# Designed miniproteins, single chains, continued (3): the designs that were tried, part 70

Each design is a single chain, and the fold is of that chain. pLDDT is the mean over its residues in the fold that is shown.

## One batch from the design tools (miniprotein)

Design m10578
Fold by ESMFold2-Fast:
Structure m10578 (fold): chain A 57 residues (1-57)
Amino acid sequence: VEEREVEVMDARGRRYRVRTTLTEGGVLELTELNGVMGASAVRLAEGFTAEVEEVAP
């Protein structure tokens, strides 16, 4: 398994830190939410996990 951290931002400018775990044969995908810049949803394939933490302002 491999762990990765990414920062995402929602439409309100709030920052979130997303910690993801990759498993062999899996793929991590990040998608935009409603076309807003800096905001993304995490779509996880089978065998992945994610944790989301809001970053204090």
Scores: mean pLDDT 50

Design m10579
Fold by ESMFold2-Fast:
Structure m10579 (fold): chain A 69 residues (1-69)
Amino acid sequence: MKLTLVSDSGEKITVEVKPSDTGQALSDKIKEKSGKRMSVPTAEFLLEAALESPEDEVTFHLPDEALDG
């Protein structure tokens, strides 16, 4: 499934996630796409919420500070 993050600066980051991915894996994917690191607990929370969604694509709006680590 696809996870799209929209920052307050208007940046959009789309990453592909699998049910077998960890919060660390999601954090690393976000770092590669944006140069910003999301904390592992936050990434785990978003991954769990996205995987519980029946939709193939989920969008979260995050403040810039959520991507600072």
Scores: mean pLDDT 76

Design m10580
Fold by ESMFold2-Fast:
Structure m10580 (fold): chain A 120 residues (1-120)
Amino acid sequence: MTKEEKAKEIARMLRAAADSFERLARHYRDQGKEELADLYTEIARLLRKASEAAEKGDFQKAAEYLRELGDVVASHLKDPEVAERVREATEKMAEAVKNYDVEGARQALADFALALARGL
């Protein structure tokens, strides 16, 4: 894969994740779980911004949005161990994105989703 192809795959993956979290936000809003819906909306927003930055080749900015994602999510978690796992997953995702590591980014995104599901 060329750097351009890797950039497009990373951007596509982050956008797909954003779309999934946006659907979760709507689901929880329909159930009257406003705080959880707002959290998933913010997760989707930051993943979409990271995707847009990656698509433009601005991997430094994409990494910044992914670190911001980790801080935002961690601030909503009561368990400090789960909060740390979320920060670790988003930092690994930021590092993978900066290095054009598609599989590393995919694994870190899966680890992020799993940590989030256990912490909420």
Scores: mean pLDDT 86

Design m10581
Fold by ESMFold2-Fast:
Order: sequence, then structure tokens, then C-alpha cells
Structure m10581 (fold): chain A 69 residues (1-69)
Amino acid sequence: ELRELLARLAEAIRAGDEAAAERLVREISKMVGEEAARQARRSLESAVAAGLPLDLAVDLTLHELRELL
């Protein structure tokens, strides 16, 4: 579930869909808390801006969140 939400968030960020990104951050925050959800968004934004493949961006973000969860 968390991996799927992060993948959708990465897609929304890549597409520039702010409404979808905001909605997905809210859903993620219900699972991991506000702070971790914000960190996940920042991590995915950096990875997408750097041109990383979405699956790698998600894997790196999950690794970051594992430290917070």
C-alpha cells in the first residue's frame, strides 16, 4: 500500500499534477504521519527533478522512510 501511494505520488509530481500530489500526500500522512509524508514528497521531488526512473525514486524514498518509521 505505501509503495503504491509513493508510486502514484511520483507520477503526479512528474506530471505536474499539484492537486493529485496534495491529495496523495494527505493519504500518505494518514499512514506515516505528517513529517514523514512531507519528507517523502521532498525526496520524490528531488529524484524526479534529477531525472531518476520513477521506480528508483520510489525505492530511495522508501529507504529514507524506513529510517523514520
Scores: mean pLDDT 82

Design m10582
Fold by ESMFold2-Fast:
Structure m10582 (fold): chain A 104 residues (1-104)
Amino acid sequence: MPATSTATVTALAPESLSDEEIRRLAEEAARAAEEAARRKARELGAEILRLTVTVKVDGHRITVSVAVEAPTAEAARAMAQAAADAAKRTLERGGATVTEVRVE
């Protein structure tokens, strides 16, 4: 049966980054998350039924949220995990401190 998995990655950007740099980093992390989910789908031979990636920036706090619907719970979770891992790596490479990674 189709299943949905969600991932949330929260990070704090350093004080040295401007609001524009923080937004750019958040958008880069969202793109990396989407690309990773799609790559994992291809590796698994599984269809993405729905993929939503959203970013919220609240001052220096960046939240990347991913929702993946796939034909199986295992596929959805694997795609969401890959997306979370990619977002985390992108945020950390950009100098942000990742404070939470949650996949469910």
Scores: mean pLDDT 89

Design m10583
Fold by ESMFold2-Fast:
Structure m10583 (fold): chain A 94 residues (1-94)
Amino acid sequence: AAKYAEEAGKYALEAAKKAGEAGGREGAIAATAAASSGAGALFSAEKGLSPEEQARSAEGAAKTAKVAGEKGGEEAKKYAEKAEEAAKKAKEAA
C-alpha cells in the first residue's frame, strides 16, 4: 500500500508540473489541484496512515492528475495514467 500511494503522489506531482509548464489559467488551476492531492498521497504514505486512507489519498491524487493531463498535454497525460495505475494498486492492496 505505502509504495503505491507514494507512486501515485509522485506521478500526480509530475502531471502537475507538466500542466503548469503548458501554461494557461485552466492548466494552472489543474496543476495546483494535482500538486495538493499528490502531496497528500505522499504524506499518507510517509506517515504510515491506514491502507484504506493511503488508497483514498492515492485515488484523489489520480483524479486531479487526470484533469492536469487533460489540460497539460501529452507528457502530463502520461504521468496522470501512471498515477491512476498506482492508485488502483493502492486500492487493491488495502
Scores: mean pLDDT 82

Design m10584
Fold by ESMFold2-Fast:
Structure m10584 (fold): chain A 68 residues (1-68)
Amino acid sequence: SAAERALLERQMELAAGLLEKAAKAQGAESVKVERVDLHTLRVTFVKDGKEYVLEVRLEDLPTFEFPK
């Protein structure tokens, strides 16, 4: 339904913001968050001169941890 689609879009928007904030909190020098599909976000960030690319599903967000 239109309401379900709108809720998903809002959840994905909030998830992208949370992932960007979390990457910056982990010391990322640059962060890019892109939507890959309906339920998946790709986070590209640079930390200590190394590039990391992570794909995070919306359902996995509560238990997601950044690499150390």
Scores: mean pLDDT 81

Design m10585
Fold by ESMFold2-Fast:
Structure m10585 (fold): chain A 74 residues (1-74)
Amino acid sequence: MKRIEEIEKRLKEALEKGDLETALFYANQLSLLYYIAGDFEKAEKYRRLAIELLREHPELKVDYDPSKPLWELE
């Protein structure tokens, strides 16, 4: 019933489908949402997931840099 929990389900489904562009988007969204919520450990977990997706799949094009601090993600 938490909005964050719903986004986590969407991320899992995107990863299972191989929809890496959508997975990257949700990983970055979760990182930002957890940072705003004050859960810095989970924010860092999803930031690292986004970095790992870009490292393994450099063809994924995004306008924001997931390697930057969470408060600089736009």
Scores: mean pLDDT 72

Design m10586
Fold by ESMFold2-Fast:
Structure m10586 (fold): chain A 95 residues (1-95)
Amino acid sequence: MPPIDPYSYTVQQLIDITVQHAGDYDTAVRNNSPQSVIDRLRQQMMSTGMMAYRRAQVYDPSRVPQMQQVMDYVIDLINGNISISQFQQQVRQIQ
C-alpha cells in the first residue's frame, strides 16, 4: 500500500541510507569527532538497517536473510572487524 508518511522508504532505499550513514560514521571516527556525534551516527546507521530488516519482514520476506547480513556487517563495522570499503562492497553484493 502507498505509505501515509511521504518519507517511507523501500528496503533498497533504506539499505542505501544505511551505507550513507556508515560512511558518515567512519568519517566522524577518523576525524576524532565528539563521542556524542559518533554515537548519534552509529545509532542512525543501526536504526536504518533495522528499518530495512522490518520492512523486508512485512513487504519482501525473501530478503530477510540478506537484511540480517546487512545488520551483521553494521555490527562488524562498529566493532572494527571490517573497513568502510569492505562494508560498502559487501552490502552492495547482497542486493
Scores: mean pLDDT 78

Design m10587
Fold by ESMFold2-Fast:
Structure m10587 (fold): chain A 70 residues (1-70)
Amino acid sequence: VRERLREIAERLGLSPEVWELIDEGKYGEAAKLLLQELGDRGEPPEVMREVYRIAEELGILKTAAPAPLP
């Protein structure tokens, strides 16, 4: 998952801060910063979904499935 965050950050030309967080193993902080930048730039949903997927695996974001109806 770390390598994927780094590839996305490189592709988007994000600041060195994102790279540093990834290299330090601060994946949650890196994912938060990356998501914030993507949102501000209006990036396509596909890119956002990939970052969400990684952040979810890192435990930074929670996936809530709708509760089954009674």
Scores: mean pLDDT 64

Design m10588
Fold by ESMFold2-Fast:
Structure m10588 (fold): chain A 77 residues (1-77)
Amino acid sequence: DELEELRRKQEELEKKLKEIEEEKKRIIEIAEKEYEENLKKAKSEEEKKLIEEIHESLLAMIDAIKKLEEENLKKKV
């Protein structure tokens, strides 16, 4: 009864959390590929540093957004 419904809600939550994690991995892979391509095009040390800073900022933003998505999902259950 109530225990079975709670189990199903936990399974749905786990599935949603897995989807968020998989999406995060895909976005990070895209960001990493873009970083590598930009690094190849860099003509100066200044440009390389800027590309590195942008990449670090992007990864931090991705992590923050996905963490917020996970927290919001957990709070709704």
Scores: mean pLDDT 81

Design m10589
Fold by ESMFold2-Fast:
Structure m10589 (fold): chain A 80 residues (1-80)
Amino acid sequence: ELEEKFLELVKEGKYEEALELAREQARENLSPESQRLAEEIVRALIEAEATPDEEKRKEILREAEERLREARRRVAEERR
């Protein structure tokens, strides 16, 4: 399952691999929800890479992860 693999890579901190999966192998087959999550991860990764401060970089990624988790939970609840 491509969506599940994508989220597992994100949990492991392998953002580059997750982005490659989303862009080349999963982009067309991901749900709109997962595509939005991929876009948010791309944005967060770009911001983190542009940040030389390791602590600030971790903060950006942590905030992105929290937002992604909240968004997924809300979508699941809406489909309840």
Scores: mean pLDDT 64

Design m10590
Fold by ESMFold2-Fast:
Structure m10590 (fold): chain A 63 residues (1-63)
Amino acid sequence: GFFEELKKELNLPDASKEEVIEYLEKKLEEMRKLLETLSGTARLVGEHELAKVEEMLKKLKEL
């Protein structure tokens, strides 16, 4: 399922749902900080990638 595939991708096979959520939240924070240093096209691309990770996190929280 989605959660099992996500854990494999993150190399966290024994992680709990809460641990994966915490990992993704930290990743989102890092991405947001990077985006603040970017402008123009680079920022737009980064915002698209950020939105994708936010969607994954929302889906995981609703499980």
Scores: mean pLDDT 81

Design m10591
Fold by ESMFold2-Fast:
Structure m10591 (fold): chain A 58 residues (1-58)
Amino acid sequence: LSPEERFDLLLQRVTDLILARRDEEAAREMMEIVRFLSETGDVEAALRRLEELLRRLE
């Protein structure tokens, strides 16, 4: 998987967990990661942030 494809897959998993848990703080953090990626284009840094968020949710 490319970094972009991996980011999309992890974003879906994180979104599913946030919805299941109704975790508003995690939803906010996820949106900040998405905004960071949109503003910087740094997919590797965004992926690391998303992986850390996923680890905390699991």
Scores: mean pLDDT 84

Design m10592
Fold by ESMFold2-Fast:
Structure m10592 (fold): chain A 68 residues (1-68)
Amino acid sequence: FGKPSDEEILRSFGDAYVGLGNTLASRGRYEEAAEAYDKAAELYEKAGDEKSAEEARKKAEEARKKAE
């Protein structure tokens, strides 16, 4: 009952959070960007997309290194 659609929805939300993280990072809000990337990673993990989750976690780590 709609379970396959949940994976697509979770990936879409993950993509949205990556976009938010990119925007926050471009504005120097690196701590908030890291949080957005972590949220994206959680959503990708729930969707079963381990590659996208790992990429999002890497972005979060890079953002944290730049945080004030």
Scores: mean pLDDT 82

Design m10593
Fold by ESMFold2-Fast:
Structure m10593 (fold): chain A 74 residues (1-74)
Amino acid sequence: MMSREQLVAEAEALIKEIRRLLRENPDLPEGLKANLEGLIRQIREAIAAQDYEGLEMRIEAARLVLAEARRVLA
């Protein structure tokens, strides 16, 4: 299982990746953009609250949505 430090580092890297994707792909469907932006907010909230269980779930959800966004762009 990932350590607390690994979860936070992974979350921060994922947020940077999502923000880059959103910046470089303005033509993404609005629903996917809103979902990804919501996940960034939720991940940041979990880090601030030190809710590592919630953080792990949000990272997993964000990876799935990011994979879908990449599939739509392909």
Scores: mean pLDDT 85

Design m10594
Fold by ESMFold2-Fast:
Structure m10594 (fold): chain A 111 residues (1-111)
Amino acid sequence: AADLNAAGDTYLAAKDYANAIAAYNQAIALNPSYAAAYNNLGNAYLNASDYANAIAAYNKAIALDPNNALAYNNLGNAYLQAGETAKAVSAYNKAAALGNALAADNLAATK
């Protein structure tokens, strides 16, 4: 799984999004709990302008790792590109809260 994820990263850097998507899907087939591969799959779809599949992939990454601040930032980017500005702002706010433990703790303490 890790080798296929690394192959996907190489294709993504080369802007070969079709082969990147195929490699990440193979990594996920070998390890369905591989949160990083779902985040990378989302990046490949986002770069290919497939915003619906990018959003779906980032949501799976978040479901596997709810503290993944990077996946929330990427989800925000995908929503923004899809024209869903309110959802993008919500995703960015979650990412910021997860990237600042003190701010997250303060917000939790006020509820």
Scores: mean pLDDT 79

Design m10595
Fold by ESMFold2-Fast:
Structure m10595 (fold): chain A 84 residues (1-84)
Amino acid sequence: SEADKYLEEGLKALKNGDYEKAVEYFQKAIELDPNNATAYELLGIAYEKLGDYEKAVEYFQKAVELRPDNLGAKERLEKLKKKL
């Protein structure tokens, strides 16, 4: 899907350390599929890498809301909240 293509491009940007470009691609993915918990989790990771902990918390919260059984996202969210 087109959303999957944006996720793929975002993951390439994350791997290359281009966190701003990764944010752009993951945002496009959620515009196409607002229920994609993975895209919100990846946005959280990208914002965390940028040092924007407030936005990272926001997107990890959405990821956990969409997929409550994702223990990794819950752990990251709890850790990030302590940094705010």
Scores: mean pLDDT 87

Design m10596
Fold by ESMFold2-Fast:
Structure m10596 (fold): chain A 70 residues (1-70)
Amino acid sequence: MLEELRRLLREGLTSPEAAERALELARELTEREGKEGLARALLVAAEVAIELGLQPEDARAAIARLEAAL
């Protein structure tokens, strides 16, 4: 699941469908594992943001939006 979430987050920059599926997986992970699932989803999102070269402020904003959506 976490590896698939990472892949979908990377693809989400070029595919709206991949971005939507990433949000669905992050939500499912949060529902199944609670606080731990949320923390893992946010950690993966942070790692992907850094890997993709997002500015720290943009990465934080994107992560905050993801957390709010879950």
Scores: mean pLDDT 75

Design m10597
Fold by ESMFold2-Fast:
Structure m10597 (fold): chain A 64 residues (1-64)
Amino acid sequence: MEKEIEAAMHVMKAAVYLQIAKKTGRAEDYRKAAEAYREAAELTGDEGLLEKAKELEEEAERLE
């Protein structure tokens, strides 16, 4: 239960970074969002969150 709350906080953090990344178009902001989703995935074992992290990492690479 505590891990689920921690993961939810990381998902919220990822959402904030993703909104910033969409606004700025900066690869580093997409990587910050990806890192937060990856942290949430590690806490929950949720493969969907890990896929979101990978998608954002791909977007960051595309911007470089």
Scores: mean pLDDT 81

Design m10598
Fold by ESMFold2-Fast:
Structure m10598 (fold): chain A 80 residues (1-80)
Amino acid sequence: SKIEQARRIALTTLEGLEVPEDLRKKAEELIEKALKITDRKELEKLLEEVKEKLKTLDPFSPEYHALKAVADFLEALLST
């Protein structure tokens, strides 16, 4: 499915970024949380919260890259 493909892309991206394990685990937990959300409006709110957090982070930081992978995944879910 497109959802499974988006999940695999996000997890592969996180693995390739060599982010600290704690940050990778938090990003993976957000991805799994998003997959359990059935309300589109709740999913859109989560994406906006992630985007707002991204604006406060250094774009070269591991935390930014991990959270960006989550944002890309959420956008993929909303486009399905």
Scores: mean pLDDT 82

Design m10599
Fold by ESMFold2-Fast:
Structure m10599 (fold): chain A 73 residues (1-73)
Amino acid sequence: SPLIKLAEEMLRRAKAGLEWAKENNASQEELDELIKEIEELIKYLKENMDLSNPEIQKILEELEKIKKELKEL
């Protein structure tokens, strides 16, 4: 599904943002911006994707985990 591929790409970008933040000792302002972007991605997926799909559920769970890890940096 093109929508699942889009969700997977969004997750890949979120993972890259977390890795960048860890490697570059990101400032609180940079962390807050990344968190906001992930919150917007989660909202987009919840509004546009089939939430009964296990692949979408897993992507949402992984995005929530990345958001939590960014908040703990």
Scores: mean pLDDT 85

Design m10600
Fold by ESMFold2-Fast:
Structure m10600 (fold): chain A 85 residues (1-85)
Amino acid sequence: SMEEEKKRKEELKKQMDDLLNQAKEYSTSAIGYASTGSATELRDEHLKELERKTEQLKELAKEIGEEGKKKYDEAQSLLEEAKSF
């Protein structure tokens, strides 16, 4: 039904918000570890998690359209920034 589809999309939006918040945390941590120069394994682990969250957001964005794309684009920008360190 239309109501079930609306509920599903709202649940996907909430899931994407959670994933984006996780991506922000992993980006901050990866940059922090990179800045210390002494935590390469932790930096790499957090970058892998950031990449995973970004890929999950990419897949979910296919279901939600414009709002999903914006959340994915934000995560992609965070990933590119974190990789620059």
Scores: mean pLDDT 85

Design m10601
Fold by ESMFold2-Fast:
Structure m10601 (fold): chain A 73 residues (1-73)
Amino acid sequence: MAAGAAGRPEDVEPLIAALSDPDVEVRFEAAVALGQIGKRAGPAAVEPLRAALSDPDPRVRVAAQYALERITA
């Protein structure tokens, strides 16, 4: 299985978890970081990011859209 290495800026698993954080700033930063990782974030990030498209905060929604574009392109 594809393993994520701890301590790398490409750590996808904690970023996916952060998309469900109660803090808007944490969710926004997680979505932006997943977008910067792009395709390497993998399909596991798609469903959490799709949920973030319905986030009440417009910044989180925009960041999730950006991330989905990069991951699914």
Scores: mean pLDDT 75

Design m10602
Fold by ESMFold2-Fast:
Structure m10602 (fold): chain A 82 residues (1-82)
Amino acid sequence: KAEEARIYLSKAYYYLRQGKYDEAVKNAEKAVKLFEEAGDLRGTAMAYELLAIAYSKLGDTEKAEEWRKKAQEYRAEFERRR
């Protein structure tokens, strides 16, 4: 459900801006699952990017790097498909 996924992604961005990084992670993880179910490579990449930022803000540099790499892979994939 792309609309449901976009709602969770928007909530994750909202919490990220508020400095509520744990809430941002929870909502971004939900968005990832819904975008993956929908086959939305762009949405999945955006959610992974937000997870990378949130984990970076939480001080978890290893998880931040992992999610950033996944975001780059998904961005490359949807750009390749044009």
Scores: mean pLDDT 82

Design m10603
Fold by ESMFold2-Fast:
Structure m10603 (fold): chain A 97 residues (1-97)
Amino acid sequence: MVILVIGSGSDSIDNATQQIDRYLSQGLDVSVLTSSSSTDGQDKINTLQQRYSDQPVTFGTPNTLTPSMIGALYNSDGIEIIPIGGSSTINEVNQGL
């Protein structure tokens, strides 16, 4: 399973699309989250949800996650967490959101 954390910036949609397509082609389940620092994160999720509505992709924001969900993501074997954005997004991933 791969978890993509999308931050701010116009390139985030294109970068997320490339990574989602890559991991889906490998037969991996993909989850997409927005960085809590992203003011346009919901619009980005809406765009990607429309593109991947029939694909095995799960969407959410960090603010919708429970501590138990965060713990499950952190402690699950074979989960790869990939930040797609600037330093704020990378820092959130490194701190466990």
Scores: mean pLDDT 65

Design m10604
Fold by ESMFold2-Fast:
Structure m10604 (fold): chain A 57 residues (1-57)
Amino acid sequence: MEEEIREYLKKKGFSEESIENAVEFVEAWERGFGIELSREQKLNIALTIAEIDDKAK
């Protein structure tokens, strides 16, 4: 799934730093809460984190 998130965000034009931060956040969230997120939920969370990270720069 991590590779799919990377490809999705790369197509949206995000920086490599923002992409990796988004991937790490999704992994940490899923492991931290002990719940399995759907594909749509993972992509939506990753997109939100990447947008926040890029806007903060």
Scores: mean pLDDT 76

Design m10605
Fold by ESMFold2-Fast:
Structure m10605 (fold): chain A 64 residues (1-64)
Amino acid sequence: MELTPEERRALAALLFEKGKSDEASRILKENRVLTKEEADKILEELGITKEQFDAVRAAVARLA
């Protein structure tokens, strides 16, 4: 499943909070589809739960 722009922005925000600004910028700027599998891998590397990400994603999507 493809990530929406709102989901990508939520992921980037989490990366910024973890001090991974370079990776966050790449995710936002790259003109490529980011998959849910790729997002799951990044979240595991950051130690963030999928439940937490899904909640942030839903909130961001509502505000878009």
Scores: mean pLDDT 71

Design m10606
Fold by ESMFold2-Fast:
Structure m10606 (fold): chain A 101 residues (1-101)
Amino acid sequence: SLEEEARRVLDEALERIKEIYEKHKPNLTPEQQKIADELLEEIRKLLHDPSLTPEQAALRAITLVSDRYLESKDPKLQQLLSEIMRVLAEALRRIRELKAA
């Protein structure tokens, strides 16, 4: 179903986000790692929220990461967050393409 395919897109996005974080993790301070860990948990909760459509889940996750990016004063954390936003934006695009077919 379209719902199942869209949920799979979100699961793939979450896996890719985890890989990106692990790559950046050695370059982050312990405080920045804590901020990133908490953000990744909130993203996971949103992407797995059964009350949200896949499109709504992706949009809320993008908004969350965008807000954290704008509030961040650290270039290394901003770089991580920009890469996470790119992954989520591609996931949203794929979900919308499934819906349009």
Scores: mean pLDDT 89

Design m10607
Fold by ESMFold2-Fast:
Structure m10607 (fold): chain A 62 residues (1-62)
Amino acid sequence: MIDELNEELEKEVEELLKKYKLNDDEAQELMAKIVEALDKLPNDAPLEEYIEVARKVLKEYE
């Protein structure tokens, strides 16, 4: 993976997790669900689509 793309996605996900003030176990469980949802996206999907899917998963648990 391109490191720059990975860093941007990680930053967005971390900021979303901080917003919900999850504990370590809850954060790991949500991160696993986000990764599972992102794995269903095609490899050529734009960064914005990955961020949107991650946000949708997080909003489901809001």
Scores: mean pLDDT 68

Design m10608
Fold by ESMFold2-Fast:
Structure m10608 (fold): chain A 75 residues (1-75)
Amino acid sequence: MTKQEKLAEIFKEAVDELYKAGASQEMIDEFLAALSRALGMTEEERDALFDEMIKKYPQYKEILEKVREKLKEVL
């Protein structure tokens, strides 16, 4: 798989898991905007972004940490 294909898969799986967990469309839109921004960030900036999102949405901590880990493997 290409890097772009791996990123698309990570995003799709994360969105699917968030919908199943009962996340609002507003939260999912905020998450996707943050992910798009994260692609241009350093690893340290990205970790800080995910820490902030986990603090705001602790109910989705497991999903957010899984996405952070997968992004580190691809980026």
Scores: mean pLDDT 81

Design m10609
Fold by ESMFold2-Fast:
Structure m10609 (fold): chain A 61 residues (1-61)
Amino acid sequence: MQEEIDREVELALQIIYAYTGALGLSDDPEKAREAASYAVDLVENEGLTPEEAIEKARERL
């Protein structure tokens, strides 16, 4: 239970940092959160690796 929570938080933070870093959109955290939510869903429902989920989330932005 706790390990899953930590993994989801790490994935969400990775998406946030990757999104804001790549696009320089530090003043639009709502889009970063939306991408993080999508990436978490991919890991949980599709069984993708965090790296694959991050790539798919970024291309959707």
Scores: mean pLDDT 64

Design m10610
Fold by ESMFold2-Fast:
Structure m10610 (fold): chain A 77 residues (1-77)
Amino acid sequence: MKEGEELLKKIEEALKKLMEALRKENLEEAEKALEEIEKAVEELKKVAPNDKELLLEAEILLGMALIIYGVLKLILK
């Protein structure tokens, strides 16, 4: 449980990095931040597979990150 909460914090921190990359229009930093989020979500599924609430929260954050990254890619196309 606590390990899952720490992974959720990592996802939140990576999302903050993604938002900063968006502000700087830095696609490379945004891509790295998205990869960090994806890896943390995958790890969370392994350490807390039965914590549906925590997993749902993590997937919502991943969904937000994918939207932000998608918008940035469209702007910098």
Scores: mean pLDDT 82

Design m10611
Fold by ESMFold2-Fast:
Structure m10611 (fold): chain A 55 residues (1-55)
Amino acid sequence: MASKEEIIEVVTKLMRAAGVPEEVIEEFAKKIAEAKTEEELKQILSEIEDYLRSH
């Protein structure tokens, strides 16, 4: 599994490419960094996917 730092890098790059506001990118990056369990991380990634689909 990729490290949290690697996940943050990939996710922030994808969000910027999709035109997501920096404020929203920073909020999601913070959530990923603060995730205590793999399940919490998966939930955050799901939220990012839903955001990208709806915007």
Scores: mean pLDDT 78

Design m10612
Fold by ESMFold2-Fast:
Structure m10612 (fold): chain A 75 residues (1-75)
Amino acid sequence: SAELEARIDAAFAAADVDGRGFLTRDEFLRALELLGFPVPSDEELRELLKEADKDNSGVITRAEFRAFFSARLAA
């Protein structure tokens, strides 16, 4: 929905403090907090990063972030 997309985009923008258009591990953790997810353990965060970072670049692009959370928040 438009509301979910707006929320996801807002969380990404707020977490992307450097405005680079991608998130590091720590910025991704911040985005999870902004989206209302409970703080994951280090092991859980590792698994979430593995699912979100589909190109294995070590960062989460806006497109990967939107795809990951659109599916997860709609479920």
Scores: mean pLDDT 76

Design m10613
Fold by ESMFold2-Fast:
Structure m10613 (fold): chain A 86 residues (1-86)
Amino acid sequence: SAVREELLALAEELRELAARFDAPAAVREAIDAVLERIRAGAAPEEVLAALGGTLEAMLRAHADDAEVVERLAELRLRLQAVAAAV
């Protein structure tokens, strides 16, 4: 579904950001768990909640990095659009 494809794309982009900016291991593990939930066919509502949590954790870890904050803001807007469609 288009919802599943966008959630997967968001999780993959978040994973790439976490790797590029050397996010804490707990954040990277949380993102990997979300990716596994998407692949296992978890309900969109569960994935949305988990992605929201990992985005917030990423933001807290990198609040002083303007580039990361801007990229996370873009991902948050896309996540909100998916939430509105579900």
Scores: mean pLDDT 86

